# Designs tried in a protein design run: designed miniproteins, single chains. Part 113

Each design is a single chain, and the fold is of that chain. pLDDT is the mean over its residues in the fold that is shown.

## One batch from the design tools (miniprotein)

Design m3926
Fold by ESMFold2-Fast:
Structure m3926 (fold): chain A 86 residues (1-86)
Amino acid sequence: MAEEELARKEEEVRRQIKQVADQTIQAVREYLSDDKKVVEQAEEAAKLAAQDGQKGAAALRELGKRTKGRDLYLNAAAAVEALLAK
């Protein structure tokens, strides 16, 4: 039983996207803990990125437009998009 090269690359990209999402949630919780709704939206976007990187990146970019911590979300979205472009 051997994994296909493409499947292995997809799993690696998904793992890296999850790491970016987890780091973003941690930063939001520590930096923006005064806004519970923002933390909840960040967790939903991160969960979406783990399931569908493209949709998750779009959700993170939208959060960056609406909430405090714009740079955190926009940087996370850019990192996810860069991983998907490989």
Scores: mean pLDDT 71

Design m3927
Fold by ESMFold2-Fast:
Structure m3927 (fold): chain A 60 residues (1-60)
Amino acid sequence: DPAAVAAERMRKFIESLDPDTGMTPEMVDEMVEKYGVPQDVADALKEVLEEARREAEARR
């Protein structure tokens, strides 16, 4: 199933990205374009990543 393969690759890519590095919403947009993630899912991911990014800022 190509969609399942794409989702798995996207998930692995997200897991390889360290939130402490200051991941941006623009990176999520790039993933949408490259992996065909629906916009609704991308919007939810942006919210989660923004929370993780703020937690990383608080760690500093």
Scores: mean pLDDT 66

Design m3928
Fold by ESMFold2-Fast:
Formats: structure tokens, sequence, C-alpha cells
Structure m3928 (fold): chain A 94 residues (1-94)
């Protein structure tokens, strides 16, 4: 969908930027204040509460890493991937 494409393009841009993991989490919390995420571990737990599997985050991180030429295990790449899937799930439930 156009919105899915927009969410994932924005996440890839953030992953490739000079933003830190903390910057990405703070931006997520401003948009979704009810989540109140403090770390990547809490972000993954929040994703799990929405029915998102760890493998979905891993595959999305691998996809982002291939596009930007970085490691799929980079915490910033994993954070951006998790945020993208969470935002898309929240979008589908509206």
Amino acid sequence: SPEEKKIFKNAIKNAASNKTVSDLINEFNKKYPEASIKSLEELKAYAKSLGIKDVEIKLTAEFFANIIGQSSSDPKIVTAAAIAIIEYELYKKK
C-alpha cells in the first residue's frame, strides 16, 4: 500500500541517518506516547505484544541493511526495522 511504502521508506532513511537509537526511540514515543519505550529491548517487547514475531524484525533489518550497505545486527538498523513494523501494524488497526 502507499502508506506501507511511506512507513518503510521513512524507516530506511532514519536507519541511514546520523540519528542514534535513542533519537529513533524518542521520535517513536512522541508519535505513540502510550508506548513509553526506553530501550530496544522494550521496543521488541512492545512489538511482541502487538503480535509481531522476532523473525519479522530480523528479516526487515536484513532488508534495510542490504539497501543501505550496513550490518543487519546494527542496533540502529534493528531499531528502525522494529519501528517500521510496529507503525505498519498500528496503521492497519486504525
Scores: mean pLDDT 86

Design m3929
Fold by ESMFold2-Fast:
Structure m3929 (fold): chain A 56 residues (1-56)
Amino acid sequence: SREAVIQEGLERMDTLSQNIPSWKPYLDMMRPDAESVAMMFSSMDSMEINSRPRLL
């Protein structure tokens, strides 16, 4: 479960940097703590899923 959270978060960072190049500098700044960033993405996604169907 934790490994899945980290992997999903890292994948989101990668897809975001590719789809929205302007976000790359922000994500690059967070690179030293990638695992924490991945966990934040997972937490936000869980909250979003509870409020809305899986659209992301």
Scores: mean pLDDT 63

Design m3930
Fold by ESMFold2-Fast:
Structure m3930 (fold): chain A 61 residues (1-61)
Amino acid sequence: SPQVQQLQQQIDQVRSQIDELTRQLAAAPVGSDEQLRLAREIAALQGRLADLEAELQRLQA
């Protein structure tokens, strides 16, 4: 369905954003403000991803 395809696109986009920020986090100095900000942003995106995946599962039930 179009709704499932749209959710898949959103999931793919969020996963790509997490991957990019995770690479940046790996390069950030340990204990830096940059590391803390990146970790918080990744955590927020992981929450968004979980919500989108839950919505997708409901639509495919």
Scores: mean pLDDT 89

Design m3931
Fold by ESMFold2-Fast:
Structure m3931 (fold): chain A 94 residues (1-94)
Amino acid sequence: SLREILERGAAELLRAYGSDASVEELVKIIKETIEEILKLVGDENSEISKLAKETKEKVDEIYNDKSLSEQEKKDKLMELFGEFVRKVLELEEK
């Protein structure tokens, strides 16, 4: 189910990005996906939970960065989510 949450989140995010969805919509999809992962994991001291919390913080940093254009924010959010997915899958294999 962890992989299913990640695959669903990635599919929704890619569809939204491809449809020129707002930065707020991309942020919502990423945060909802992370919250589902945190709920599934249940252990707040796990490496996955720590990574999820750090990723949520980075999402807020990108969203609130007044030096970035809307497109730059969207691109950075896509990169951040891809990195999050990669790291979660690496932790699951250990």
Scores: mean pLDDT 86

Design m3932
Fold by ESMFold2-Fast:
Structure m3932 (fold): chain A 94 residues (1-94)
Amino acid sequence: DLEEQLARIERVFALFAARLRAEAEAASGEPVTMDLSTLDGVTELLNEMARRGLLADPERTLSELMLETLLAEGYSEEEALELVGAVLRHDLLS
């Protein structure tokens, strides 16, 4: 079901975005102003955190961060990789 898959991807992305916001705000002491409901906004935040030296691992990619979040939430490695790929294709969250 495409609608069910889209809802799942949106839920996962929202969870990842919320976690990234919390980590960025805790590290910087400043509110996040980027629109984290979009992949572009999340990418902008990651670039800003990297520029300011606030990333715990600056060599970790957006896909690796999303994969770790999904695995922590109990998704299988296969399912997590599929969901990360779907989000990054921009066809659902652009």
Scores: mean pLDDT 70

Design m3933
Fold by ESMFold2-Fast:
Structure m3933 (fold): chain A 93 residues (1-93)
Amino acid sequence: SPAARVADALATVETAVQAIRAVSDDEAALAELDALLARVREAAGGSLEEFAAAVKAFVAFLEDFVKRHAPPADLRAMLALTVADLEAALAAL
């Protein structure tokens, strides 16, 4: 169902946020990450269009974060899979 896909995508987003918070001390990046997570959580109760927009913004943040911060290989690999999973979820919405 669309609701199950939204729930799965939200869980994927929350897992990525926790992984970034475990290794990053960049206050500006963490503040933006927290704002994006709050937006995805709020949008999960809204329209599919609002949810898709929130997830797209989160994916854009992940791609920029990897480029700017050069995270450890394990986190970089995890975030690449997260982006792929979220892009697949958006295509299925």
Scores: mean pLDDT 88

Design m3934
Fold by ESMFold2-Fast:
Structure m3934 (fold): chain A 58 residues (1-58)
Amino acid sequence: MQEREDRAIARSGEAILADPARTEEAIEANVKADKMDEEQRKAARRVVQNLVDAARAA
């Protein structure tokens, strides 16, 4: 386990917990700006959920 990567994951999860609405808006903005498949959008939301779960477990 690499401390720098662990810190980055925790920091991302904390930022999402602080302002979840902003995170959802960012995902939607990326979908609108880029041509993403629905599967890629679901994958992005899954990553966000994993980061939130990790931050809450810490």
Scores: mean pLDDT 63

Design m3935
Fold by ESMFold2-Fast:
Structure m3935 (fold): chain A 86 residues (1-86)
Amino acid sequence: MEEAAKAGARGGREALRAVVEGGGTVSGAIGAALSVIGAGAAAMFGMSKEEARRSGESAKLAALSGGGERGEEAARKGGEEAAEAA
């Protein structure tokens, strides 16, 4: 439970960093980070791993809008780790 939230927070930080380093906007980076953190929180509250993975996919799309492929990959990995920690 708490591990899923921590994985989401960690993934969110990685997505934020990757989008910012990739030249994306701060808003795009925050969106990606919040989506990954939300996936971790959803998994923590007992939502299915499939729903956590869908949240990761949304984070990937948000990161792509803000930071390109590097942000997309970081968001995908963060969402996947949050789902696995559930």
Scores: mean pLDDT 62

Design m3936
Fold by ESMFold2-Fast:
Structure m3936 (fold): chain A 100 residues (1-100)
Amino acid sequence: SLEEITERLKKIVEEMKKLYDEFKAKLAAGTLTPEEAREILDRLRKLYVEAQKLFDEALKLGPTEEQVKLFVEIEKIYTEALNAALDAGVPVELPDPLPE
């Protein structure tokens, strides 16, 4: 249902923010290990892929403004995390390419 999608997207936003804050804090402190970077980025990627699937389902049902805003926030967090990782020389695995 749309309500279940909204609830899960909210949880994904909270989890992604926590993971990205941890990533930034460790990167800034120079304490980020390759293993920790890989774990955090893998978790962010999995949450992002889940959010994409949920938002695709919402699009089929007519998405709410709240769902659109939540997904935009998720995309922003993920993009910022990928850019920070790339700038730091951390290896990044991308999800499957979006349809052209």
Scores: mean pLDDT 83

Design m3937
Fold by ESMFold2-Fast:
Structure m3937 (fold): chain A 107 residues (1-107)
Amino acid sequence: YEDEIKKIEEAIESIRELTLKAMKEGTLEAYIEALQKIAEILRDLARFSKDPEIKAELESEAVRVQALIEELPSLSLEEQKYRFQLETMSVIGTLVVAKRRLEKKLS
């Protein structure tokens, strides 16, 4: 579990950096690029996870990120920014909950 916790911590930091960069650029292309990288991080974490529930939650979040990538080009610029922020907050929340669950199993 300690190795899985470390990978989740690294993923949280990477996703925060990707989110800040995309927000600073403020373009559809930047949001899509960030979400594609976030989806890959989530899928990599899911493949590494040995906990079936955490694996399922990470796969579910990756599906939601992919759905947003497909939806974003049809949205207004204001809606793109809002939906991007909402989804990135959801991703971080999912990772924080997964980390907390693994930490409780070590106690």
Scores: mean pLDDT 88

Design m3938
Fold by ESMFold2-Fast:
Structure m3938 (fold): chain A 94 residues (1-94)
Amino acid sequence: LPKIYVFERTLTLTAADGREVRVVLKVEVSEDGEISVLAVLTLGDTTWFVGLLIDKEGKVTVTVVGPEPIPAELLEEVVALSLEFAEEAREKAK
């Protein structure tokens, strides 16, 4: 059976208008080297789900689900944080 390691982190970002964005990151590392990250962002009454799939070759696929387009600055920041957390999780999954 494939072994999966799961790590979770909660943090707060600041939107361009100064409002707080609550972020929950969940990272799953498989024993074959694939990593999936789910980021749940909440800004006021709006929630976005940002999924990252990192394959064993390091190719990143990003998917965004929400009721409206995510601000580009928040997307760039959460993708960067997700990639950093994925690297930390990969080191811990040894």
Scores: mean pLDDT 83

Design m3939
Fold by ESMFold2-Fast:
Structure m3939 (fold): chain A 89 residues (1-89)
Amino acid sequence: ADQALADLSAATTPEDIRGILERAKAEKDRNKRTALIVAASLLAGASTDPEVQRAAAEGFREIAKTEDPEDAAWLERMAEHFEQRAEEL
């Protein structure tokens, strides 16, 4: 297993995910916003905490409300993925 991914999984809290996605929602630079969204996705994906998954799903849906239709569709698919993962954990 990737030790760095294991360390991130152990340290990631729902509050960490909410903080990253709140920053992403406030970010006006598209590239920086995308990097924050990707970072939140990777951290949530490495976690086994269902509350981390739910925080990611909620955050992605909130960001989707302010994005163009293509980016909104991508974020909605990510939100559905993390919501389903939370139900399986």
Scores: mean pLDDT 78

Design m3940
Fold by ESMFold2-Fast:
Formats: structure tokens, sequence, C-alpha cells
Structure m3940 (fold): chain A 94 residues (1-94)
């Protein structure tokens, strides 16, 4: 990690934490804001442990979005699809 990348990840992590706290206090997050927060948190979590290229970062966003949609719908098939997508992506980073 470069110092610049580390500082950027730390700042984004703090912003996401503040958004999550605001939601807990007031329930003010829209569905769109909740999706953005989840996607950003998932990508940030992966970037904290792996140096992602552009293609891998985009894939991480796709997986995060799929996970959110599956959780929102409660569809067992989508939940299983999201789980498999996460596992496959993790294997690609190993």
Amino acid sequence: MTPEREAALERRGEELREKAERYERGGELSEEEALELIVEAQVLGVEAHHDLDEEQRERAREVARLQYEAAKSGDPELLEEARKAIEEFRQQLA
C-alpha cells in the first residue's frame, strides 16, 4: 500500500462509519444511499487486503450490488447466487 492509498481508504472508512451511525440514529438513509454505502464498504474491505486492478474493482462492485439485491428481495435463489459470486471472487484474489 502506498501512503496515499492508505490515507484514502482510511478516510472512506470513516465516512462510511459516519453514514452508518446517522442511519442508526435517524433512519435517514434512502434505499439508494444504503446500496451505495454497502457497495462502498464491500469494495473498501477488499481493497484493504488486496491491490485491486480496475477490472477486479468493478467485479467487487457487481458482487456487492448482487448481494444487496438478494438481501432486499429475500429470494433464496438470488441469495445463493450472491454467495457463490462472493466465493468465486475471493478465490480469484487468493
Scores: mean pLDDT 74

Design m3941
Fold by ESMFold2-Fast:
Order: structure tokens, then C-alpha cells, then sequence
Structure m3941 (fold): chain A 67 residues (1-67)
């Protein structure tokens, strides 16, 4: 929750495409499979930082998969 609360897309960036959402879910699922809490948190941060469109729309998916 707190890790993702400030993630936002830039004002000029489009909403995420279906492909971006699918890729995002897959990457979060891989991150969630990591054995340690620190590794999972770091991987999720890297995923969020690599996004350039609508990270806020993807936050619920991260929480669902990584919880």
C-alpha cells in the first residue's frame, strides 16, 4: 500500500494499454514469487519505475498479486 501511493503517470502520458496491463501483471507475479519480502519490494519498485503510463491505474493489480 504505502510503497505505491505516490506512483502516478505523467500528465502527457496515455492510459495503459491492454498489453501493458498484461505485461505488468506478469512481472508483478514474478516479483511476488521471490522468497524474501525485501526482494519482492525491490522488484515491485523497479516495475513501477519502469512504467511510463498510468501507474496509478495499475496499483490495485500490484496489491492483488503481491499481497
Amino acid sequence: LGLLKNAKRAPDQPAPTEEEIAEFRERVREAAALPSRAERANAIYEIINSLKSAPVDLLPLVEEVAA
Scores: mean pLDDT 61

Design m3942
Fold by ESMFold2-Fast:
Order: sequence, then C-alpha cells, then structure tokens
Structure m3942 (fold): chain A 67 residues (1-67)
Amino acid sequence: MSAEELVAKAREALRRGDLESAREWLRQGLDLGGTEAVRDVALALAEAQGLDPDAVRRRIDEAERRS
C-alpha cells in the first residue's frame, strides 16, 4: 500500500467524521515516508477537531524552517 493510498483512506475517514481512523491512516502514511502527502490531511484533521487551521499551518511552516 502506497503513502498516497493511505492518505486517501485518511481523507475518506475525515469526510465521514471518523477521526480515530483518519489519525491511524496518517500515522501509517508517515511511517512510509509520505510526509508531504500527509500535510494536507493533517491540516484537514486539525480543522475537523476544531483547531485553527491557520495556526496549524503556521506551526508546520515553522517546523520545516527549523529542520
């Protein structure tokens, strides 16, 4: 299973409101080295949890600069 397939499963879980499954699929995608593909779904998951997506995006950008 590719990282892109895992990200697609995470998006489907998010669309259905299954945050637990979405989180698990994202974790598996990260384990396969799909960090770039996972970013969009991580932002969508944060929004679904009621977090400010702009704040999450800012933190991701800052983490990338620190790397």
Scores: mean pLDDT 67

Design m3943
Fold by ESMFold2-Fast:
Structure m3943 (fold): chain A 62 residues (1-62)
Amino acid sequence: TVTVLAPPESGEAVRRALLSMEDGGFARLVHASRTRLVVEVPSAKDEAAVRLAAAAVGATTL
């Protein structure tokens, strides 16, 4: 799993990006709040994609 931390003002943009990735089949959103999202990823490649998408909208990943 990957934990994504987003500023409150960008939480919606991060959530929409993750939903787009989930629709593509390479991530699954398992928990969502305004500033914290938990994503399940099937592979290291998908983990890298989630981290890149989060960074693009100003979010931090754990």
Scores: mean pLDDT 70

Design m3944
Fold by ESMFold2-Fast:
Structure m3944 (fold): chain A 104 residues (1-104)
Amino acid sequence: AEELLKKAKEAFKEGNYEEAAEYAEKAFEEAIEEAKKSTDPFEIAKADAIAAEATKLLAEALKKAGKVEEALEKVEEALKKAKEAGLDTAVEVAEKKIEELKKL
């Protein structure tokens, strides 16, 4: 997940917003799977932090690409998955991004 998040950040910095969104979505999905497979609180906390940052990048990248409706849909799906995985920080970030996107 961490390597995909790094790629998402780099693509975003370069203005490659669609590529940044794709890497962010993949980073989020890997972080959710890592959290589900781990019983270590520190590994779960790391996965939560990665999922939260990936969700933020996904929302911002799709918004910059002019895909606000897709951003809302994907972040709402991310919120559902984060809740199912018990990732409190990712849940908080997703809820905040949904609120921001709905104002557009």
Scores: mean pLDDT 85

Design m3945
Fold by ESMFold2-Fast:
Formats: C-alpha cells, structure tokens, sequence
Structure m3945 (fold): chain A 88 residues (1-88)
C-alpha cells in the first residue's frame, strides 16, 4: 500500500541518520556536524510522530505502529547521546 511505501522510506531515513550519528562520533566530527545530525534526528522524530498519528487514524496494523514507535525511541536515544557528548 501507499502507507507501507511511505513507512519504508521513513524507516530507511531513520537508519541513515542513526548511521550518520555513529560515523560522526567515530570520526570525531566537528561540533557543527554533530549539531546538524541532532537537528536531522529531531526533524525525523517530528515526521514519525505525525506518521504514527496517521497510521492510527487509518487503522494500520499494531505491529507497524509499534515498529514506528520503537524507531522514534531509537532516534530520541541518538539525540540524547549526541547532546550528552557535546555537553562534555
């Protein structure tokens, strides 16, 4: 379905941001690059929150809603870890 296709795109973007955060930390990227990744993750969290609301409104399977919520939690954890690193 179109909803499933859009979900796949959001999941791919989330994995890309998580990967970008990992490599930024591993390569000791400048503060500006870490702040950019934080902003990208926060924007994607907002997109996922809206998408989860849409999934619920359209009666999407609970397993898909749960997966979207878990991905949102992973992005939030990435934001927290990067913010903690920058606060050092």
Amino acid sequence: SELERRFSVLLARALAVISEAYFALKTKAPKSELEKVIKEAQELIAELDRFIAEMKAQGAPQDDIDLAQRMRQRLQKVVQELQKYLAQ
Scores: mean pLDDT 88

Design m3946
Fold by ESMFold2-Fast:
Structure m3946 (fold): chain A 72 residues (1-72)
Amino acid sequence: SPLDEAIRELSRELQEAVSRSAGKTLEEQLKIFDETRARLDARIAQLPPEVAEELRAILDKSYALFKKVLEA
């Protein structure tokens, strides 16, 4: 389904952000995650509203968890 494909794409980009943040300063890591979230938010905005709402909820939860781990 479009939702399943979008979840897979979102998960892939978040995993790539984690990989790119490895060994970087906290400031650089937060920048990478903020830029990744902004790109994903812009992409989600182009999807049908029902899909967009579910993806935003998943993205918000995943981003909050990553940010807490990074800032710990």
Scores: mean pLDDT 78

Design m3947
Fold by ESMFold2-Fast:
Structure m3947 (fold): chain A 79 residues (1-79)
Amino acid sequence: AADDAALRHVLEARANVRKAEELIKQGKNPEEAIKYADEAIRHAQEALALPGASPEVRAQAQDIIKRAEEVKKKAEELL
């Protein structure tokens, strides 16, 4: 179902944003952190594009995008 697909995308987005945030906290590999942040945004946007996404899934996807954008900003300041 579309809800299952949206949830899978949010879980992938969450895994990627957590990895990006960890790299930035450690001050390591800003280019790698940007790649994980971009992957998180991609998956979150795919979840939001699915018409069956629940309000909870949509809220989580939007939160992940904001977190990933913050990671990208911090990583760019380290480059």
Scores: mean pLDDT 86

Design m3948
Fold by ESMFold2-Fast:
Structure m3948 (fold): chain A 89 residues (1-89)
Amino acid sequence: SAQQLIDQAQQLLAKSEDYLKQGNYQKAIQEAVKSGQLALQAQRLGATQQGMALQERSVDLVVRAYENMGRTGAAEEFRLWAEDIILSV
């Protein structure tokens, strides 16, 4: 169900934030990307508002992780790519 996808995305987002705080940027990115993918699936199943909010938070975490790694170009490229995906729904 859409709600199960939202719940899973929230759990992955929390793990991503925890990894970011620990300085484990690679795992932070991996968990945030997975969260964003589940949030997008939830949007397609009708949980548009909740899914969009979680997808935006997932993008923010990936961008912040890349910035903390000094990969500013990768952060900007990911933000632009994700903005296109969010808008295309």
Scores: mean pLDDT 84

Design m3949
Fold by ESMFold2-Fast:
Structure m3949 (fold): chain A 68 residues (1-68)
Amino acid sequence: MSLKERNERLRELAERVEREYGVPGEVLDRAGVWLVLTRDLERAVEILSRVVSREQAEEIARRLAELV
């Protein structure tokens, strides 16, 4: 997958997650940046779990990881 296609998919996921779970774009962006740079899934879950349940955070983090 190209970097452009991956970035578009990440943006689509961010918009969907913000609409469905109420996760602010800033929080999801922070989680995504950590996941892209470090591949630290646990860090992404911790960032997301501040605004959603841990189970939802784990699901969102997994979907972000599929796009990295």
Scores: mean pLDDT 74

Design m3950
Fold by ESMFold2-Fast:
Structure m3950 (fold): chain A 82 residues (1-82)
Amino acid sequence: SEEDRIKRQLIQMALEAYRAKKNSDKEFSRIQFENLTKMLDEKIEQYKMEPAFVSLLRESLTDDEKAAELEKMLKELEEKLK
């Protein structure tokens, strides 16, 4: 339960950063992306998650397919946490 809630939080943060990055040609979007990725890195360091999961979170920031994989995981976690 607690691990699933932490995973949900980290996935939500990564996807928020990914969405900000999609409009990265705008200065505001760049600043938002940088702030969100710094917050994500701090939480990753704090929770010491599995290396494979951490890699997926980081890859999702710049890879559309990896972001889609995280969105699928998020839906599964939200269903489990109902």
Scores: mean pLDDT 81

Design m3951
Fold by ESMFold2-Fast:
Structure m3951 (fold): chain A 83 residues (1-83)
Amino acid sequence: SAMEKRLKELIEQGKKLSDELYDRRIAAETDPELRELLEKYRQVKEKINEAKKNKADPETIKKLRDEYLKLVQEIRELEAKRQ
């Protein structure tokens, strides 16, 4: 359905942003603020993995993905502000 296609698109966008955040892991060693955001991001990813392993309902997984994407956006906003 259209809703399923949209969800898949959001997941793919999240994966692309995660690739950029991976590069930022190195910078996090010199930036405490970025390091803190990356730590929160890692925790949310762990919750998503656990929810999938336990076969949680789609609504629960969607909420966790929304939290994950919000953290990614916060990290990107911080980067954009610095240039």
Scores: mean pLDDT 72

Design m3952
Fold by ESMFold2-Fast:
Structure m3952 (fold): chain A 55 residues (1-55)
Amino acid sequence: LPELEEMAGLSPEEILELIREEAASGKEPAVDPLTGQPVSTSVALGARVLLEELA
């Protein structure tokens, strides 16, 4: 997916860091930075790995 490949510049660690920051702030539930959908940190990382495999 072209838009997901553009976001491939973020490493899994950077994605986890963004989710962790949001969870720590208590502003919003943890979300997948690629889709904006509420997900757990492990789910977001898993989705990222699958998208990397498909791209």
Scores: mean pLDDT 56

Design m3953
Fold by ESMFold2-Fast:
Structure m3953 (fold): chain A 65 residues (1-65)
Amino acid sequence: SLEELKQKLKELHAQVQAASDELERALADPNTPREEIQRLLDRLQELGRQYLAVRQQVEALEKEL
């Protein structure tokens, strides 16, 4: 449903913000291993992709209203 997709957007937005904050902290710490930075980047990219896909679904459904 549209409500479920909107809830998913809110959850994904929160996860993107959290992942972005973790990446910023990791980049600020010169002792952070490259593998950890790469893991955080991969996670952020995946979350961003999911967010865009769900946002597009919400926009498509809202056009029918």
Scores: mean pLDDT 85

Design m3954
Fold by ESMFold2-Fast:
Structure m3954 (fold): chain A 67 residues (1-67)
Amino acid sequence: EELDPRWFEVVRELDTDGDGRVPVGEFKEALERAGVPLTDEQLKEMDVDGDGYLDWRRWGARRSVRV
């Protein structure tokens, strides 16, 4: 099962510091603007800490298939 590659582009653009963290609110808004809305469930899975920041590097690595 493949994640929509658009969300990776959005995350990269929002993660200007390359820290692997992106505000969940901005991420959701940007994905909605890009026409790739995530469910609240998916957002919560990515926000492992529930702190309002998405550690996309950690979660993206699990879902990324690069073999």
Scores: mean pLDDT 64

Design m3955
Fold by ESMFold2-Fast:
Structure m3955 (fold): chain A 85 residues (1-85)
Amino acid sequence: VSNQEIAEAIENFLSKYGHTLTPRERRFFQTLAEELKSGTPPPTAALKAGESVGDLGLGLVVAGVIQSGRLLTDLEKAKKADEAY
């Protein structure tokens, strides 16, 4: 999966569900998508996004999910859960 595909999935998630997120969570995902589009490796992009919102723990968790190849699956599950309700 390319950085562009991950960034587009995050931007689509923010477009549909960003209004349900806190401003801090929205900024985290916006920064993550921008770092990915700039060519930053996905785990490093997640860590930088976490640093930008003062939550390195969140950055570490998301970096781990990306390394496991689950980020897109987890975003898809979140979308389906909202649509099923």
Scores: mean pLDDT 71

Design m3956
Fold by ESMFold2-Fast:
Structure m3956 (fold): chain A 75 residues (1-75)
Amino acid sequence: SAEKEQLIAQMRASVAQARAQLPSLSADEQQVANWAIAQLEALIAQADTMSLEEIYEKLRAIQAEVQARYEALLA
């Protein structure tokens, strides 16, 4: 659907932006960002076979893990 195509395009743009920002991050922040980029790229590769609900569930899981990893860096 057009909505799924737009979401995939948005995810691709987010990956590109994150990659562009990597050199300005600390080494620890780069590890978290690189993990998130890899997860988003894997999701994009699978997105054509997934429902919108499945994509949103995967995005929520990725966001929760990113938050947990950033919190661990501050501990």
Scores: mean pLDDT 86

Design m3957
Fold by ESMFold2-Fast:
Structure m3957 (fold): chain A 78 residues (1-78)
Amino acid sequence: SADVKLTGEIMRAMYELVKEKLGEEAAKKVEDAGLRAYILTGSTEAAAKAAIDEAKKLSEEVGKEVEKIVRELKEKAE
């Protein structure tokens, strides 16, 4: 479905950005937070919020970049 595809694209983009800036362990924590939220709610919005919140806990600057990428991907997905 479109939601599953968008969630996957968001998760991949967040993982790659966090991995580049903070390393693989940080990237896995952000991905885990987002995936757990998605499993619990079925909501792309909840998954994105959980991942952004986790990224901001690790680095406010990187969290803001993650938030920007999520916003851009959501806008492109209609």
Scores: mean pLDDT 82

Design m3958
Fold by ESMFold2-Fast:
Structure m3958 (fold): chain A 81 residues (1-81)
Amino acid sequence: SDIEDILYDALKKIFGVKSKEEISDELILELFRKLLEEAEIDEDLKEQLLELLRKMLKEGKSMLEIMEELQELLTKYKLEK
């Protein structure tokens, strides 16, 4: 999917990944950790997003499904302010 290609390009740029075979769940988690830190996301929300990401990666969810769930959690958090 386009989202998976965007993720791969981000991993190549940030971590120097040379092939899709080098992409591990740990690299994806580290990418999202960096993105959330740069976005200055609240620490509690950051931990919730990373735990959800870890769970979905372990369950073999697609990147599209993962992004949709993370977006829903972010939206819910912003509405609860």
Scores: mean pLDDT 74

Design m3959
Fold by ESMFold2-Fast:
Structure m3959 (fold): chain A 75 residues (1-75)
Amino acid sequence: SDYEKIVEMAKAGASKEEIAEFLQKELKLPPEVAEAVAQAVLDNAHAGHLTPEVVESIVTNVRRAAEEGFRAPAP
């Protein structure tokens, strides 16, 4: 699945930009949503929490926040 591929990319040391580009191409996410998802994916990878289910949850939550007019948290 696309979520499993994202987990593999993050574990292989892919950059935020590479993950965001994959999200835009495969999941058709807008650039701002893709960047927010990529950041959250990398944060979860660093914390040791990254699974395909976690990636799906991140995508769902960021997409919902964008649709409701909330800005994704920026650092």
Scores: mean pLDDT 79

Design m3960
Fold by ESMFold2-Fast:
Structure m3960 (fold): chain A 97 residues (1-97)
Amino acid sequence: EGEKLVKEFLEALKAGDYEKARELRLKLAELLAKKYNLEEEPSGFLGSLTDAYILTQTEEGFKEKLRELIEKLPEVIEEGADPEDVERFKEILERIL
């Protein structure tokens, strides 16, 4: 299901159909939000998770990518990210894992 949406999204990007790509990315974000109970979370966090899923294309690869993101969160704070936003994002990642 998610893998099919990722494939269709990548094909839309290759074709230059950015409108279709946007729609597919939103559908994938909705799928992930429902699957991991993230429907109430900010769209920016869902976008980051959706991009991680697109890059990894598998459930196992997705979880591995989320573990990598958690390990790099202290570096993101040092680079000027808001600590409150980073902490909330960490809580979301930990709930999925």
Scores: mean pLDDT 73

